# Ledger of designs, part 86: designed miniproteins, single chains, continued (5)

Each design is a single chain, and the fold is of that chain. pLDDT is the mean over its residues in the fold that is shown.

## One batch from the design tools (miniprotein)

Design m18982
Fold by ESMFold2-Fast:
Structure m18982 (fold): chain A 87 residues (1-87)
Amino acid sequence: MDKKVEEIIKLLEEATKAVKEGDLEKAAKYAVKADKLIKENRDKMTDEQKKKVMEAAGKFQDTVASLPVKDQEELAKYADKLVEEEK
């Protein structure tokens, strides 16, 4: 489980970095992968592991919230296309 938690955190950190660099498509790809892994693994996580993932996700969300509305819309469009396979 620790390896999956580290992978999720790394994906969220890469997503945050991509947002800061203006690469919204790359940010969406990392964020969607992280969300999928969280969804698949949340029932196997300890409360401490969930807290670490929530902290990384919160930092990503705060970074997205600091973007112009146009960039937030573009990120959401990329994420929607990638999430279509999740139903």
Scores: mean pLDDT 81

Design m18983
Fold by ESMFold2-Fast:
Structure m18983 (fold): chain A 97 residues (1-97)
Amino acid sequence: SQAATDQGVADASEVARALRERLGDLSNLSPKTKEVLDLLINAKPGQGQEVLDKVIELAGTSVPGGTGIRTVATVLKDKDVSVLAASLAGTLASSAS
């Protein structure tokens, strides 16, 4: 549902903000990963599907939409985003139960 997607993106956004604060320096991340991080950090309430669609487009993946945080975590699980994927794993686990 849209509400589930919005919540998943909101949860991912909070994780992205915490990760940015923790890292302090994002220069070691790929340009696409930085764009994804910025999209999540700047997500507004109600923009869940829009943000998810842009994340999928930017990552160049055909992962099905509508799974909220799971879709975001799947898109971000590339080797250079392992830190983001690990951080999102906790949110994904919470969303799955």
Scores: mean pLDDT 56

Design m18984
Fold by ESMFold2-Fast:
Structure m18984 (fold): chain A 89 residues (1-89)
Amino acid sequence: SEKERQAKLEAIRELEKEVLEELEKEKDDKVKKVRVAAAIRAVAEFTEATLPAALQASIDALLKENPELEKLTEELLERLRELYRKIME
């Protein structure tokens, strides 16, 4: 329904706000880029959205090239999963 669609869009906007606020706290450009890439992929997974193939490849390449930063994105991903879970309840 339209009401359910609007509720999901509002939930996505709140999730985006939380992600942006956390990312703005990061001062290292490389870490920030990796976190942004991880967040984009996670949000697409949560919303069952299909990313364009070129964007998906770029994100995957960036994350593979920076395996040492995986743990630095893990807390952000856990927060995103928790926020999504609360929104979908």
Scores: mean pLDDT 65

Design m18985
Fold by ESMFold2-Fast:
Parts: structure tokens; C-alpha cells; sequence
Structure m18985 (fold): chain A 118 residues (1-118)
């Protein structure tokens, strides 16, 4: 699964973005890696579908799954909302599915780092 996602990121966003994604993903604990793979696949499937409705539904589902993981890890609601604001800003700046996959990985790393500070 990871190798296939790396190919998608490289093909849609380029080698530099793929290298950053691989580095961020490798730093995630197993539970966050599982969430990253699951959420990235939803974004890939929505991009392949090509409809704005499918993309919006996938992005909403990803946000809810990220929120659920943050709550599972014990983050305060104010911290979760700040992280999700950054996630939404990152998605708005992304122009490819590979860049959106990177935004998910970076958001999950932020959640893990904040959980470790608690």
C-alpha cells in the first residue's frame, strides 16, 4: 500500500513531495500510519472518480476520521479545531491529490506531537 501511494504522490506532485511524504509517514506511530493509508486511499478514489461531489465527500470523511483519532489520543477540542483549521488551509492550497495526501500526513504528525506533549 505505501509503495502505491508513493507512486501516486510522485506522479501527481513530484519527487520532492513524495520524499517529504515518505519522511513524515515513517515518523508516525503504527496507529497513525494506518489512518494515513486509509485516508489517502479515500482521496485517491475520489480523485479517480473526478466529481466535485465525490471529492467534497472524501475530504469531509477524512476530516471526521482525523477528528476521531485526535479525540482517541486525548487532545482538547480547542487543539483539535486549531489543527483542523490548518488541515483545511492546507487542502485549499493543494493543487494535486499527492499534495492533499501530504497534508493528511502532516496533520496526523501534528496530532501525534500534540498528544505526546499532554
Amino acid sequence: MLERLLEVVRDTAGEAVAEVFASVFAELPERAQEVALEMSELLVEADENGSAEARAAAEAAVEERIRALARELGLAEATIEAILAGYREGLAAADSVGERILVVAVTLKTIVVEAERA
Scores: mean pLDDT 85

Design m18986
Fold by ESMFold2-Fast:
Structure m18986 (fold): chain A 74 residues (1-74)
Amino acid sequence: SAERDVVLGAAIELGLAAREAGRADAARQTSELAHQVVTDPNADLAAVMEQLLALARENGLEEVAALIERWRAA
């Protein structure tokens, strides 16, 4: 679905930014959330998106946090 693709896109962007910044725990948590989205057809996509946004903010990844906020608002 389009919503699922958006959440997976957000997880990819956050995962790349977290790895680039050396935020190993954030990268791992992002991968776990992405795995949940691809394996669970009933995953709460809005809740996952909020968790990805919180991870970006907690880890000082301001550019990707702004991107996630923009995609969530669309």
Scores: mean pLDDT 87

Design m18987
Fold by ESMFold2-Fast:
Structure m18987 (fold): chain A 76 residues (1-76)
Amino acid sequence: MIKNDKTKLEMLMSRFKDYEERYRKGEISGEQFEYGVEQIIALLKKLKSETKDPELQREIDNAIKEIEKRKEELLA
């Protein structure tokens, strides 16, 4: 396992939490939040395609599903 890939996952999850917090505080619009989150999801999908670690692939897949669910709930 390349430690760099796990660090990238953690950084992307931190970026999502930052976007969620900024949206909750009214610092960014719903459109800005959606755009930022979609970019994070794209980067997570790229990371999943680049890793050969099945455990990390499962963690990334679960992270994508959770982020997509949270995005839909917050924008509804």
Scores: mean pLDDT 82

Design m18988
Fold by ESMFold2-Fast:
Structure m18988 (fold): chain A 97 residues (1-97)
Amino acid sequence: SSIVSEEEPLGQNVADAIEALINGTPLEEAMKRYGVSKGQIKKAIERALEIYELEKEKVDEAIKKGELSEEEKKRIEEQLKKLDEEVEKLKKILEEI
């Protein structure tokens, strides 16, 4: 990449640590393995949860307006259920921080 961001981005190590936590790795082990702090993990999870809530609200509005077919509704509901399970895991990780 030819452009450096002036804002501090979420590092690849933070993303890898969060993936490990979602897959059942203990918090302290993930932090040690990827060299990340509790603060970095917390900030990344909080941002992910904010994005999830915004996307969920958009989907709920589209469903209420009747803009989706029955097959599209079922597919979206199944995807949201899987995301909701990951969101609950992320919330539990935040409680441990």
Scores: mean pLDDT 75

Design m18989
Fold by ESMFold2-Fast:
Parts: sequence; structure tokens; C-alpha cells
Structure m18989 (fold): chain A 104 residues (1-104)
Amino acid sequence: MEARYEALLQALAAEEQKRGWTVDQLVQQALESLEEARRYLELARRYLREGRREEASRYIARAIGHLIRAVSLYEILKALGADPAVLAEIEKRIKEILEEMREM
């Protein structure tokens, strides 16, 4: 099961490279997704403060979507052998967002 998942991630990484995406472009996409996740969590916190639970829940869902994208891109970058320092920065930002979500 795990070997099939890694093979799938490697195949997806190869397809993205065939589409002209560079490792640097995938890094930028991961960082942009993490920035969007953080922005949506900030909006959710504002709506929670205003007692607007339904609106807050919609923004939390959008933040989760961007976080899932960033995690998927992180795994693809790891499979492609991206710079360990870049991977560490992405992992750090993912963990920070997860911690912020846990406190909501």
C-alpha cells in the first residue's frame, strides 16, 4: 500500500515536470498555497470574533483546501529531491498552520 502511494506521487511529479513545471515553480505554488491558507484562517478568526460561525466555517474549509494542496506539493517536492532547506521551510509553515487550526 505505501509503495503504491509513493509510486503514484512520483508519477504525478513526472507529469507535472512534463507540463513544464520546474521544481522552483512547484516550490512557489506550495508557498502560495500556505500563504492563502493563513489568510483564510485570519478571516475565519475575524468572523469567529464577530459570532459569525457559518462564515468562519466556510473560510476554515477554504484554508483546509489550500493546506491539503501545500502538503501534496511538499510530498511531490520531496519525491523530486528538492533542496532539504526548502523542504524544511515548507514543513515548518505546514506545522505552524496546523497548530493555528488546532487552537480554533
Scores: mean pLDDT 81

Design m18990
Fold by ESMFold2-Fast:
Structure m18990 (fold): chain A 66 residues (1-66)
Amino acid sequence: SMGDMIRTAIGRLQQIRERETDPELRAQLDRLIRQMEDLLAQGDYSGAMQVLQQAHDLLLAHADSR
């Protein structure tokens, strides 16, 4: 289901956040994870997917700055 896909994505982002040493990036990921969890709890799958895209873009931008 879409909810299960979003829960799996949140779990992966939590693992990334746990391994992240940059405190600013960790704080940004924490906020995005909380936002996705709130939207998922409300049944707003579209909103949760948009926040997931923001998290993906953030991680890609961080990788490109290496």
Scores: mean pLDDT 85

Design m18991
Fold by ESMFold2-Fast:
Structure m18991 (fold): chain A 75 residues (1-75)
Amino acid sequence: MSPEQQATIERIRKDHDDIQNALETKSKDEVISYLEGLIAELEAEAKASTDPEVKAMLENQVAYYRSQVAALKKQ
């Protein structure tokens, strides 16, 4: 794996931990706001990346977080 791919995996792991903590400690609206901000950041990073594997990983995380936001808004 490239250093960029390793950094992306570590970021995804950290984001997952931060989201789990937010779900336990924050309101639904705060979690939605947090996820929407994270989606925007990940979309920008995916657009800037020249590594197709990094781009795919970030785009997959964006799709996953968008589905989570949709599920939270439906509740």
Scores: mean pLDDT 84

Design m18992
Fold by ESMFold2-Fast:
Structure m18992 (fold): chain A 80 residues (1-80)
Amino acid sequence: SMEEKIKELTEGAKELAEKSPQMSLDQVRGAARALARLGARLGALDEVTKEAKKQFSTAERGDELVALMEEAYAEVKAEL
């Protein structure tokens, strides 16, 4: 279902947040864009972005990760 797919993407965002200290900003930016694009394909860009930002906000580089997710959201939304 769409709900199960959104949950899978939210779990992916949680894993990205946990692994983010071991990743470059360019790697995180690419992963955030991938999450946004997958969310857009489900018609759930806003929900996926909201859930990803929640996971990122408590990470070690939370402010940077949230900003990268907002950047990805704006980029993907402009392509819709």
Scores: mean pLDDT 85

Design m18993
Fold by ESMFold2-Fast:
Structure m18993 (fold): chain A 95 residues (1-95)
Amino acid sequence: MTEEEIIEKLEELVKNKDLRSLYELMVEVGVPREALVAFLAEAVLLGIEPDLALELLREILELPTREAVIEAILAMAAPSLTPEQLEELRRRFEA
């Protein structure tokens, strides 16, 4: 798949608010685990339903509890987010 084809599909899926299909496309094109986690964290901060993002994150991280998944994503996202964004992300996942 070309970069242009990936961008076109991503734009279509964003318009349709289909987070699972976006995630599946990113996995298919070989996006790294860390980038998938960062994408899902940003999606939650932008107003995507936290429970849907947590479902996908459990598939990526294969951790036994919701709390373990939340702690792992916060640790992986910490270098890319401000302390205020990390607290907002935690609040959204724990709500």
Scores: mean pLDDT 71

Design m18994
Fold by ESMFold2-Fast:
Order: sequence, then C-alpha cells, then structure tokens
Structure m18994 (fold): chain A 97 residues (1-97)
Amino acid sequence: MAEEERRRREAAELRLQLLLEEAVKKAEEEGITDNEEKLEYVKKYLAEKLGIPEPSSSMKNQEFRERLLERIIETMSEEELEELLERIRELLEKERE
C-alpha cells in the first residue's frame, strides 16, 4: 500500500479528533447539556469549519465522518501534514518509554 496515502489519512484522523474535541468544548461552553443537541451542534460546527454541506437527517454518522476526512485530506497544507505526522511520531515514541 502507498505509504504516503496511509500517512495522510493518519494525519487527517488526528486533525478530525482535535476538531471534534474543539466542537464538543464549544457546545459545552454554549450550555448544551443534551447529547442529541450536542451531536447536532458538533455536526454543524464541523461542516461549517471544513466548508462542506450540513448533513441531512438521513445521513449516517459514518458517511458524514468519511466526508469530513476526505475534506481534511483535500484542504490540509504540507506544513499541517508535517506537524500532524510529527505529533503522531511523538505520541508513538512516548508510549514506548
């Protein structure tokens, strides 16, 4: 398998995780305590942040996640890619110590 494709996907997954954590924190700062309302806020926040259409009520969460990952891969700069890959490397080395 292409090493470069794997590394870009791993970097995109880390970036998505960081964006999800940011979106959840923003929802909590807005006083949203209901899990369903929190999920709707997170979906809208991520769609707006990445410039993709808001998911329809019929769209599965997995389908939306794949669209977010594809958008991150498309819009990620070379500098952002290198920074995320370095963070992944540091995390893997820290777990070995």
Scores: mean pLDDT 76

Design m18995
Fold by ESMFold2-Fast:
Structure m18995 (fold): chain A 73 residues (1-73)
Amino acid sequence: MTLAEAAARRLGRDKVTEESAKELEQDLLSIPGVKKATAKVEGDKVTLHIEADSPEDAARAVREAARRYGAEL
């Protein structure tokens, strides 16, 4: 399960939509060290682009979001 799929399920959606992707972006931006977060929906795939102070901060943000949505990475 991807983080975006977990976010969609958490938000009560059957599939990833632009709306669930935007909500995921907002959650990622709430995590310290994240400067920018963009999620693009491409069919059933979502591409996440995270800009953070370091790669470690970006990885931490993804793990924290996964924890909030109950996703495995």
Scores: mean pLDDT 71

Design m18996
Fold by ESMFold2-Fast:
Structure m18996 (fold): chain A 68 residues (1-68)
Amino acid sequence: MASGEGTLKGDRSTGLAVAGEIEKAMREAGPGRVSARTEGDTIHVRYEGTPEAVAVAEEAVKNAAKTG
């Protein structure tokens, strides 16, 4: 199993939306888990799973950060 973590800018609503997209992407790639917490205007995302699921989660986090 692999794990990773990322940070994004956004409020709680943005955090919920981003976490949902990451979870969906991971579920399509393989077994994995995602958790997100929001501290002020910063969203902290943590993900665990197979290397493939974690790679997809990392890509989703990068894409979400790019569009903000």
Scores: mean pLDDT 76

Design m18997
Fold by ESMFold2-Fast:
Structure m18997 (fold): chain A 76 residues (1-76)
Amino acid sequence: SMAQIQKVKDLSTKVAQDYLSTQPDVPKSQHQKMIQDSVDFAIGMYHGGMINSEKDVVDWTTLVLEEEVRYLKAQQ
């Protein structure tokens, strides 16, 4: 439902912002992209039936952010 999608979006955005606040070595210029990528992925997981709790939103959002941090560090 639209209401559930909005809840996933809001929670995923908050999780991404909170995660990036703990990552001072990640350039602020990358933050918007990383937030958007993680939110889009979480919404995709919701549509795929892979989100059954708030914990699932946190876990999927965090997974994307950790992979993007790993990728950025590999490019340095």
Scores: mean pLDDT 88

Design m18998
Fold by ESMFold2-Fast:
Structure m18998 (fold): chain A 85 residues (1-85)
Amino acid sequence: ELEAQKQGLQNSLEAVTKAAKEGNFDGVRKAIDDAEKAIPLLPKELLPVLAEGLRKVARAAEEAGDKETAEKARRNAEKAEELAK
C-alpha cells in the first residue's frame, strides 16, 4: 500500500536526519547512496516525500559542518524533484 510505503520512507528519512544532526556522516552518506539507487525505482507519488526528506538531511548536514554530505543530499533531492514532474 502506498500509505504504508510513504510512512516507512518518512520514518527512514527522519532517522537519517537525526544521524546527520548527531554527526554520523558515514551512515548518512550510505543512506543517501541507497536513496540515489532507489530514485528510478520509486513510485512517482513517493518522490516528493524523498525529496523533502533529503532537503532536511542536507540542511542538518550543512548545520553540522559536513558540506559534502549536504551537497550530495541536495543533488539527490533535486533528482527526485525533477522525476516527480
Scores: mean pLDDT 82

Design m18999
Fold by ESMFold2-Fast:
Structure m18999 (fold): chain A 76 residues (1-76)
Amino acid sequence: MEEIEKQREEDTERIMAVINELRDDVDLAKAMSPEFIREFIETLTRAAEQNMKTPSEKEAIREQGDAALEALLAAR
């Protein structure tokens, strides 16, 4: 059980790292359609959220995903 919990934390960190890298790549964001960006970020955010245990951690992941989505859509 403890190994599964650590694996979920690692997977969440990796997912959030991908979202943050994409958010910082303005040229890539401009090349992607708004629909693709929304579906992509929402899918990754939901996967990361499912790996969290507490409501506070889940909320933090949702806030990060929402912020990344807004930033990527604004960059267009």
Scores: mean pLDDT 72

Design m19000
Fold by ESMFold2-Fast:
Structure m19000 (fold): chain A 64 residues (1-64)
Amino acid sequence: SEEEIKRELLGESDEEKRRELAEKYGYDINNVIAAREAALRAIALEPDPSRHEAILREAIDSIK
């Protein structure tokens, strides 16, 4: 699904693999990078792990 692909893109630490996945599925790599960076910063600042899923969902919704 689109959500699963976006979750994989957000979780991919390898820049080359992330670029290949974005290209394969037609996502803007710069948008993916921005969404991933925002999510990682928000997660690092959020001490409650139960809120991490909401942060990830917001990042998924930001990928166009």
Scores: mean pLDDT 85

Design m19001
Fold by ESMFold2-Fast:
Structure m19001 (fold): chain A 85 residues (1-85)
Amino acid sequence: SKEDYLKALEILKKDVEEATPETLPLMIRTVRVMAERIVKKFNVPEEVKKEIDSILERAENATDPEEQKRLLLEAIDLMKKVVEE
């Protein structure tokens, strides 16, 4: 349900905010898996899919943990907006 996805995104957002450099690679993978699940279950506009993919690619390529965290939070906020619609 939408409620279950919103709860999962809230938990994921908290996990990303609390992430350490050693847990960030796992967080990037977890956020990507969540994005794939949301794209399959909800009607996501192509531009939003491209934006999420671009943000996640930038997170994977970033070397600064704070930049990685910021990008993951941006992706989660976009996913939350899609699910709330």
Scores: mean pLDDT 87

Design m19002
Fold by ESMFold2-Fast:
Structure m19002 (fold): chain A 80 residues (1-80)
Amino acid sequence: SLQELLEKLRKEREEVIKKNYEDWKASTEQLLKEFEDLVKRLVEEGLDPETAEAILQKFKDILEEIDKNVEKRVEKLLSR
């Protein structure tokens, strides 16, 4: 029936959205790790540790804000 096809399509859409969000989360975690490694290298090359900590914290704050915005959009898409 048309109703069964629509329900199947909705479920498949939800699974794609969930998978994309999980992939996004994994990518942002990897990006943070790479940035932490970059900041450590900069400290070894003479960057002030306090400045390095401030830069890293600012980057984490930006990623957290982006994450919250993405999560809200995903929740809105899944609530239909």
Scores: mean pLDDT 84

Design m19003
Fold by ESMFold2-Fast:
Structure m19003 (fold): chain A 100 residues (1-100)
Amino acid sequence: MSKEEIAVEALEKLIAALEELRARLEEAQRNGDSATVADLEATFRLALATMAQWFREQGLEELAALLERLLDDVRTSTAPLLDLIDRAIAVIREKREELE
């Protein structure tokens, strides 16, 4: 596979993982489960950080930088976590389409 094909597949898997996390977060918020909400926030940050590191190891510097910017936005923003996940999914989808 080319680097672009590897990048597209990785972004597709990340989008799927974030969509699953979003569904779990929405359920936890409906149930008033603040502990699970905190755990899912940590999981979201870890997913972005882990994928950014992996992209850097693959020489995909622009994708690593994109995820690092999303991670910084998550750490510094006061926006609702659900909105931050939706924004991350939208940005990652746009980048995936750019690579096709």
Scores: mean pLDDT 85

Design m19004
Fold by ESMFold2-Fast:
Structure m19004 (fold): chain A 57 residues (1-57)
Amino acid sequence: MSSIKKLEEEINKALKAAGLSREEVFNSAVKFSHMVEVYPLSDLAVHYAQIEARTEL
């Protein structure tokens, strides 16, 4: 599935343009990947939706 690798490349380019380092993104991605394996996507989506709601406050 080449679309996943192409998406990763596009995200990497966008982050570089925003001035973010790949190392910072890798640390966050590893944490996110671990949570995806522990929780089903539906529970993960609800969890992050709640965090975003608090951040908006």
Scores: mean pLDDT 57

Design m19005
Fold by ESMFold2-Fast:
Structure m19005 (fold): chain A 92 residues (1-92)
Amino acid sequence: SKEEAEKLIEEAFKLYSEAAPILQRAAAGEVLPEEEVAQAYVLAGQAALLYYKAMELLGKVDESDLLSYEHGQQLIAEGQQTLAALAAAKAA
C-alpha cells in the first residue's frame, strides 16, 4: 500500500542519513575506523533495498532503481565481509 511504501521510504531515508556523512567523509580522504565505514556501507545498501521495495509497492520501479538495488546488495556484501573479518580479528 501507499502507507507501507511511505514507511519504507522513511526508514530508507533514516538509514541513508546515518550512512551518508560517514561515506562522504571517507571519500574526502578522512581516516575513519574501518568498522564505522563498513557499517555505513551496510546501512547505505539496506537503504537502497528498502527504497526499491517501496518503489515496487508504488509500481514506480525504473532501470535506475534496479541498478541502485544491485549496487546496494554489493555494498551490504562488502560491508558485512569487512565487519566479519574485523570481528574475527578481535576474537583472536
Scores: mean pLDDT 84

Design m19006
Fold by ESMFold2-Fast:
Structure m19006 (fold): chain A 120 residues (1-120)
Amino acid sequence: MKTATASEEALVKVEGPAKITVDARAVGSVEGDSPLTLRLTVEAENLKTGKKKTIEVDAPVRTERVNGVTTALADGKAEFYVEESDEVKITVTATLSGAAEDNEVRAAVGIKEIKVEPVE
């Protein structure tokens, strides 16, 4: 089966303890009538410590079939907590799987918003 992967990165400066909310969209498409699995993953890397945390976003996947193309769409949010001032590298990844080997597959991902909120 064919897979397709797309990723987008952002760097976030954090002053003191804070919550980072990443709002992202994943899109996958395949030619033909194929059951698709679309995964949206968000990784946060604390650049001071090198510690990484990965969240697979539990996002409802919407599937539509139009003119011989199957499209899957997922929207979701991931939340990360930072205990001190840091620079955090956010990587959002869309992974599309389940297509037959002879089908054309495409994946795309976008970061819609990154929100940083101080935590008391």
Scores: mean pLDDT 80

Design m19007
Fold by ESMFold2-Fast:
Structure m19007 (fold): chain A 80 residues (1-80)
Amino acid sequence: MTLEELIERLKEAVERLKAATTPQEFDAALNEVKEILREIAKVLPEYQELFDAAIAALDKMPRDEALLIVESTLEFLEKV
């Protein structure tokens, strides 16, 4: 899978995360985001530690802060 395809998948997962109305929907979308970030880290190994830190932070942050981390990570990836 190309980096472009992974970024598009991440954008779709972020929209699902933002649209989640239940804790179960949010957790499912968040797990999808984390899995896509792990795949992106395989394509961009120079940023592996940055992605690992972001994934670890997502597991401990409340919803609003998790959304900010994910959106900031997506903005970073769009500029790479």
Scores: mean pLDDT 81

Design m19008
Fold by ESMFold2-Fast:
Structure m19008 (fold): chain A 61 residues (1-61)
Amino acid sequence: KKLEELKEIIKKAVKNKDIDYLNKEGTPLLEELLKSQKSEEEKIKLRKEVQEILEKILAEE
């Protein structure tokens, strides 16, 4: 659920070129998701998923 919210925030920020919105809404949510992961391997996986979401959104625009 929270990863999907982060995806929508990234999509909106990229479309509007609104870095302040991404930092205000996206960064705290990403930090919360990272804190919920217990292992470094899970944190790496989450960062990779976020990167893939960003690349997919940029490719669609």
Scores: mean pLDDT 74

Design m19009
Fold by ESMFold2-Fast:
Structure m19009 (fold): chain A 80 residues (1-80)
Amino acid sequence: MPSLDEEFDAEIDRLRRRAAESTDPEVRALLDQAVTELSTGRRLLQQALATGDPDLFRQAQEHFGRYFALIRRVDELERS
């Protein structure tokens, strides 16, 4: 079973490939931002797991929430 880190790396690679293959500059920008939000959330989650700091868990969840909102927006643009 892949580790959490391997799953994050795989998702980031998928998003980067989607951005590179997109002809829509808005979709590319949203996917690039999604990579940033996911990467930041991952870093904060790793720090939260190491320290047990509930504020770091909250911050990680906020970044993951922004990531999911960006992906939903991309899906809406591709469906429209």
Scores: mean pLDDT 85

Design m19010
Fold by ESMFold2-Fast:
Structure m19010 (fold): chain A 72 residues (1-72)
Amino acid sequence: MMKHLEVEADAALAVMQASLALKYNASIEELKRVLEYVEEVRRKAIAAGDEESARMAEEAARRLREKIEELE
């Protein structure tokens, strides 16, 4: 049994943290830390076969990467 509920919950939390970091104009260090977490969650979702959670995490990671590039 894969921990599907934990993966889905982690993905939801990752998306929320990314959205909050972007909304409150977090520092580049904070954005990079959140990105690391989001990318870890994405890898776990892929390993679990949860394509929906993987897509949500990838979209959050993409938005964080765009903001980091804007600030650099």
Scores: mean pLDDT 82

Design m19011
Fold by ESMFold2-Fast:
Structure m19011 (fold): chain A 55 residues (1-55)
Amino acid sequence: SLTERQRALLEELVEKSKQAKKAYEAGNDDETRKYTSQALALAKELKALREEAYA
């Protein structure tokens, strides 16, 4: 089961992905890169938490 922290990070990841898509569709390259980078950082943190839980 997902912990509350993992659930919160996943919700943020979904939101940042939506923001990146909206920026991309609007042609805003700076905002697209910003939100994509934030989503990548959240995905990396989720992966690290999963690896620590199963180590």
Scores: mean pLDDT 82

Design m19012
Fold by ESMFold2-Fast:
Structure m19012 (fold): chain A 81 residues (1-81)
Amino acid sequence: SNKEKLEREMTEGVVEVHLAVIRLTLRNMRRRRVPEEEYRAEARRMLASLRDLYAKNGSQLSPELRARLEALMAELEREIA
């Protein structure tokens, strides 16, 4: 329906902005050469936020956006392991 389409488009927009902000924040932390422990702590907080987002809204995302979310989560999991 038109309502479901609008809700999906709004959710996807919010998710895209959230992913962009996370990537920018992590890139800025690396650029500023913050201590590794501080970077890992922030990456863990962001990963938790992404997992909550995936659990709550994952089914409403396009396959492409869901894949981007999953890729970022996997990237962060590797960096904090």
Scores: mean pLDDT 85

Design m19013
Fold by ESMFold2-Fast:
Structure m19013 (fold): chain A 91 residues (1-91)
Amino acid sequence: GDGVDERILQAAEVLNRAILEANRTPDDKKAVEILVEGLLKAAEIVEPVDPELSERLRRLAEESRTASLSEAEKLATQAMDLLGEASDKLT
């Protein structure tokens, strides 16, 4: 239903905002924490409509906790790609 697509778009918006905020953050550790929080929030938003995608996003968040900033940014990009593939169903 329409609510599925709305939640996927909302999750993508939340994660995109986290990526932009991290990019403005000069402290690598704080930037990683922002990306982790964005990934976890995106996972919570999609959980009711796509529990498998939610679990994948949570795993990316946990992997990001011990990653360098550049590695965490790659994981966040991977998460955005997954959300983008899901949102393409709107067209």
Scores: mean pLDDT 82

Design m19014
Fold by ESMFold2-Fast:
Structure m19014 (fold): chain A 85 residues (1-85)
Amino acid sequence: LEEELKEELEKMKEFIEKFKKEYPEEYEKIEKKLEEIEKKRKLSEEEKLLLKIQAIGYFYEQKGDEEKVKEAAEILTKVAELKAK
């Protein structure tokens, strides 16, 4: 279970890294929003990754990239499933 969660966290990091390379300006906007949240409360590494995936998914939804929206949703669902066990 912990090993499976670690694998999903690595997949999130890879997904975010690819997005950062393709859309660096949008990634900076996401980072700034996270910094604003952290000024009010401390975020765990996992929470930061989840919030980034949610923001990236929203960006792709607005762009009409259904494949990337699906990919982001699957990651979020898998992490939630693993944490529920």
Scores: mean pLDDT 80

Design m19015
Fold by ESMFold2-Fast:
Structure m19015 (fold): chain A 83 residues (1-83)
Amino acid sequence: MPEIVAVAIAASAAVYERYREELEARAAMLRSKGVEVTVVTGTADAEAALAAARAAVRALGAKEVRAFADPEEPLLAEAWGLA
């Protein structure tokens, strides 16, 4: 598998506020393993959050991108479980 060198966590403002502790705990865990983590918030919707997160991680030259916009979204919850 490609090595994960950077991860972006994307959340709307409301989702980040609701799940901040869980999102920050996951980010801290990844950072402790040497993975660069960018948290992107303040977007009105999940799609805009994912686009912003992908742009941020692309700037870091990441080999693998893990981006999720809403922990409650079933499709993104599966991707969340892989991070």
Scores: mean pLDDT 56

Design m19016
Fold by ESMFold2-Fast:
Structure m19016 (fold): chain A 58 residues (1-58)
Amino acid sequence: MSNPERGVQSLVDSGRISQADKDRILALGKDATVDELAAIPGVGRSVAEGLRRAFLQD
């Protein structure tokens, strides 16, 4: 699902990021840059680009 909340929750469920990281990402929403998202340990640039696209299409 292209929903950004689902994508971020999947990262928490797989142990890649914490619940606090999820809350921060969702709080930034459409204003989050790829670089800001990629700076979070466990996200990486490829996932950050996917999350930003999901926010822009939401």
Scores: mean pLDDT 77

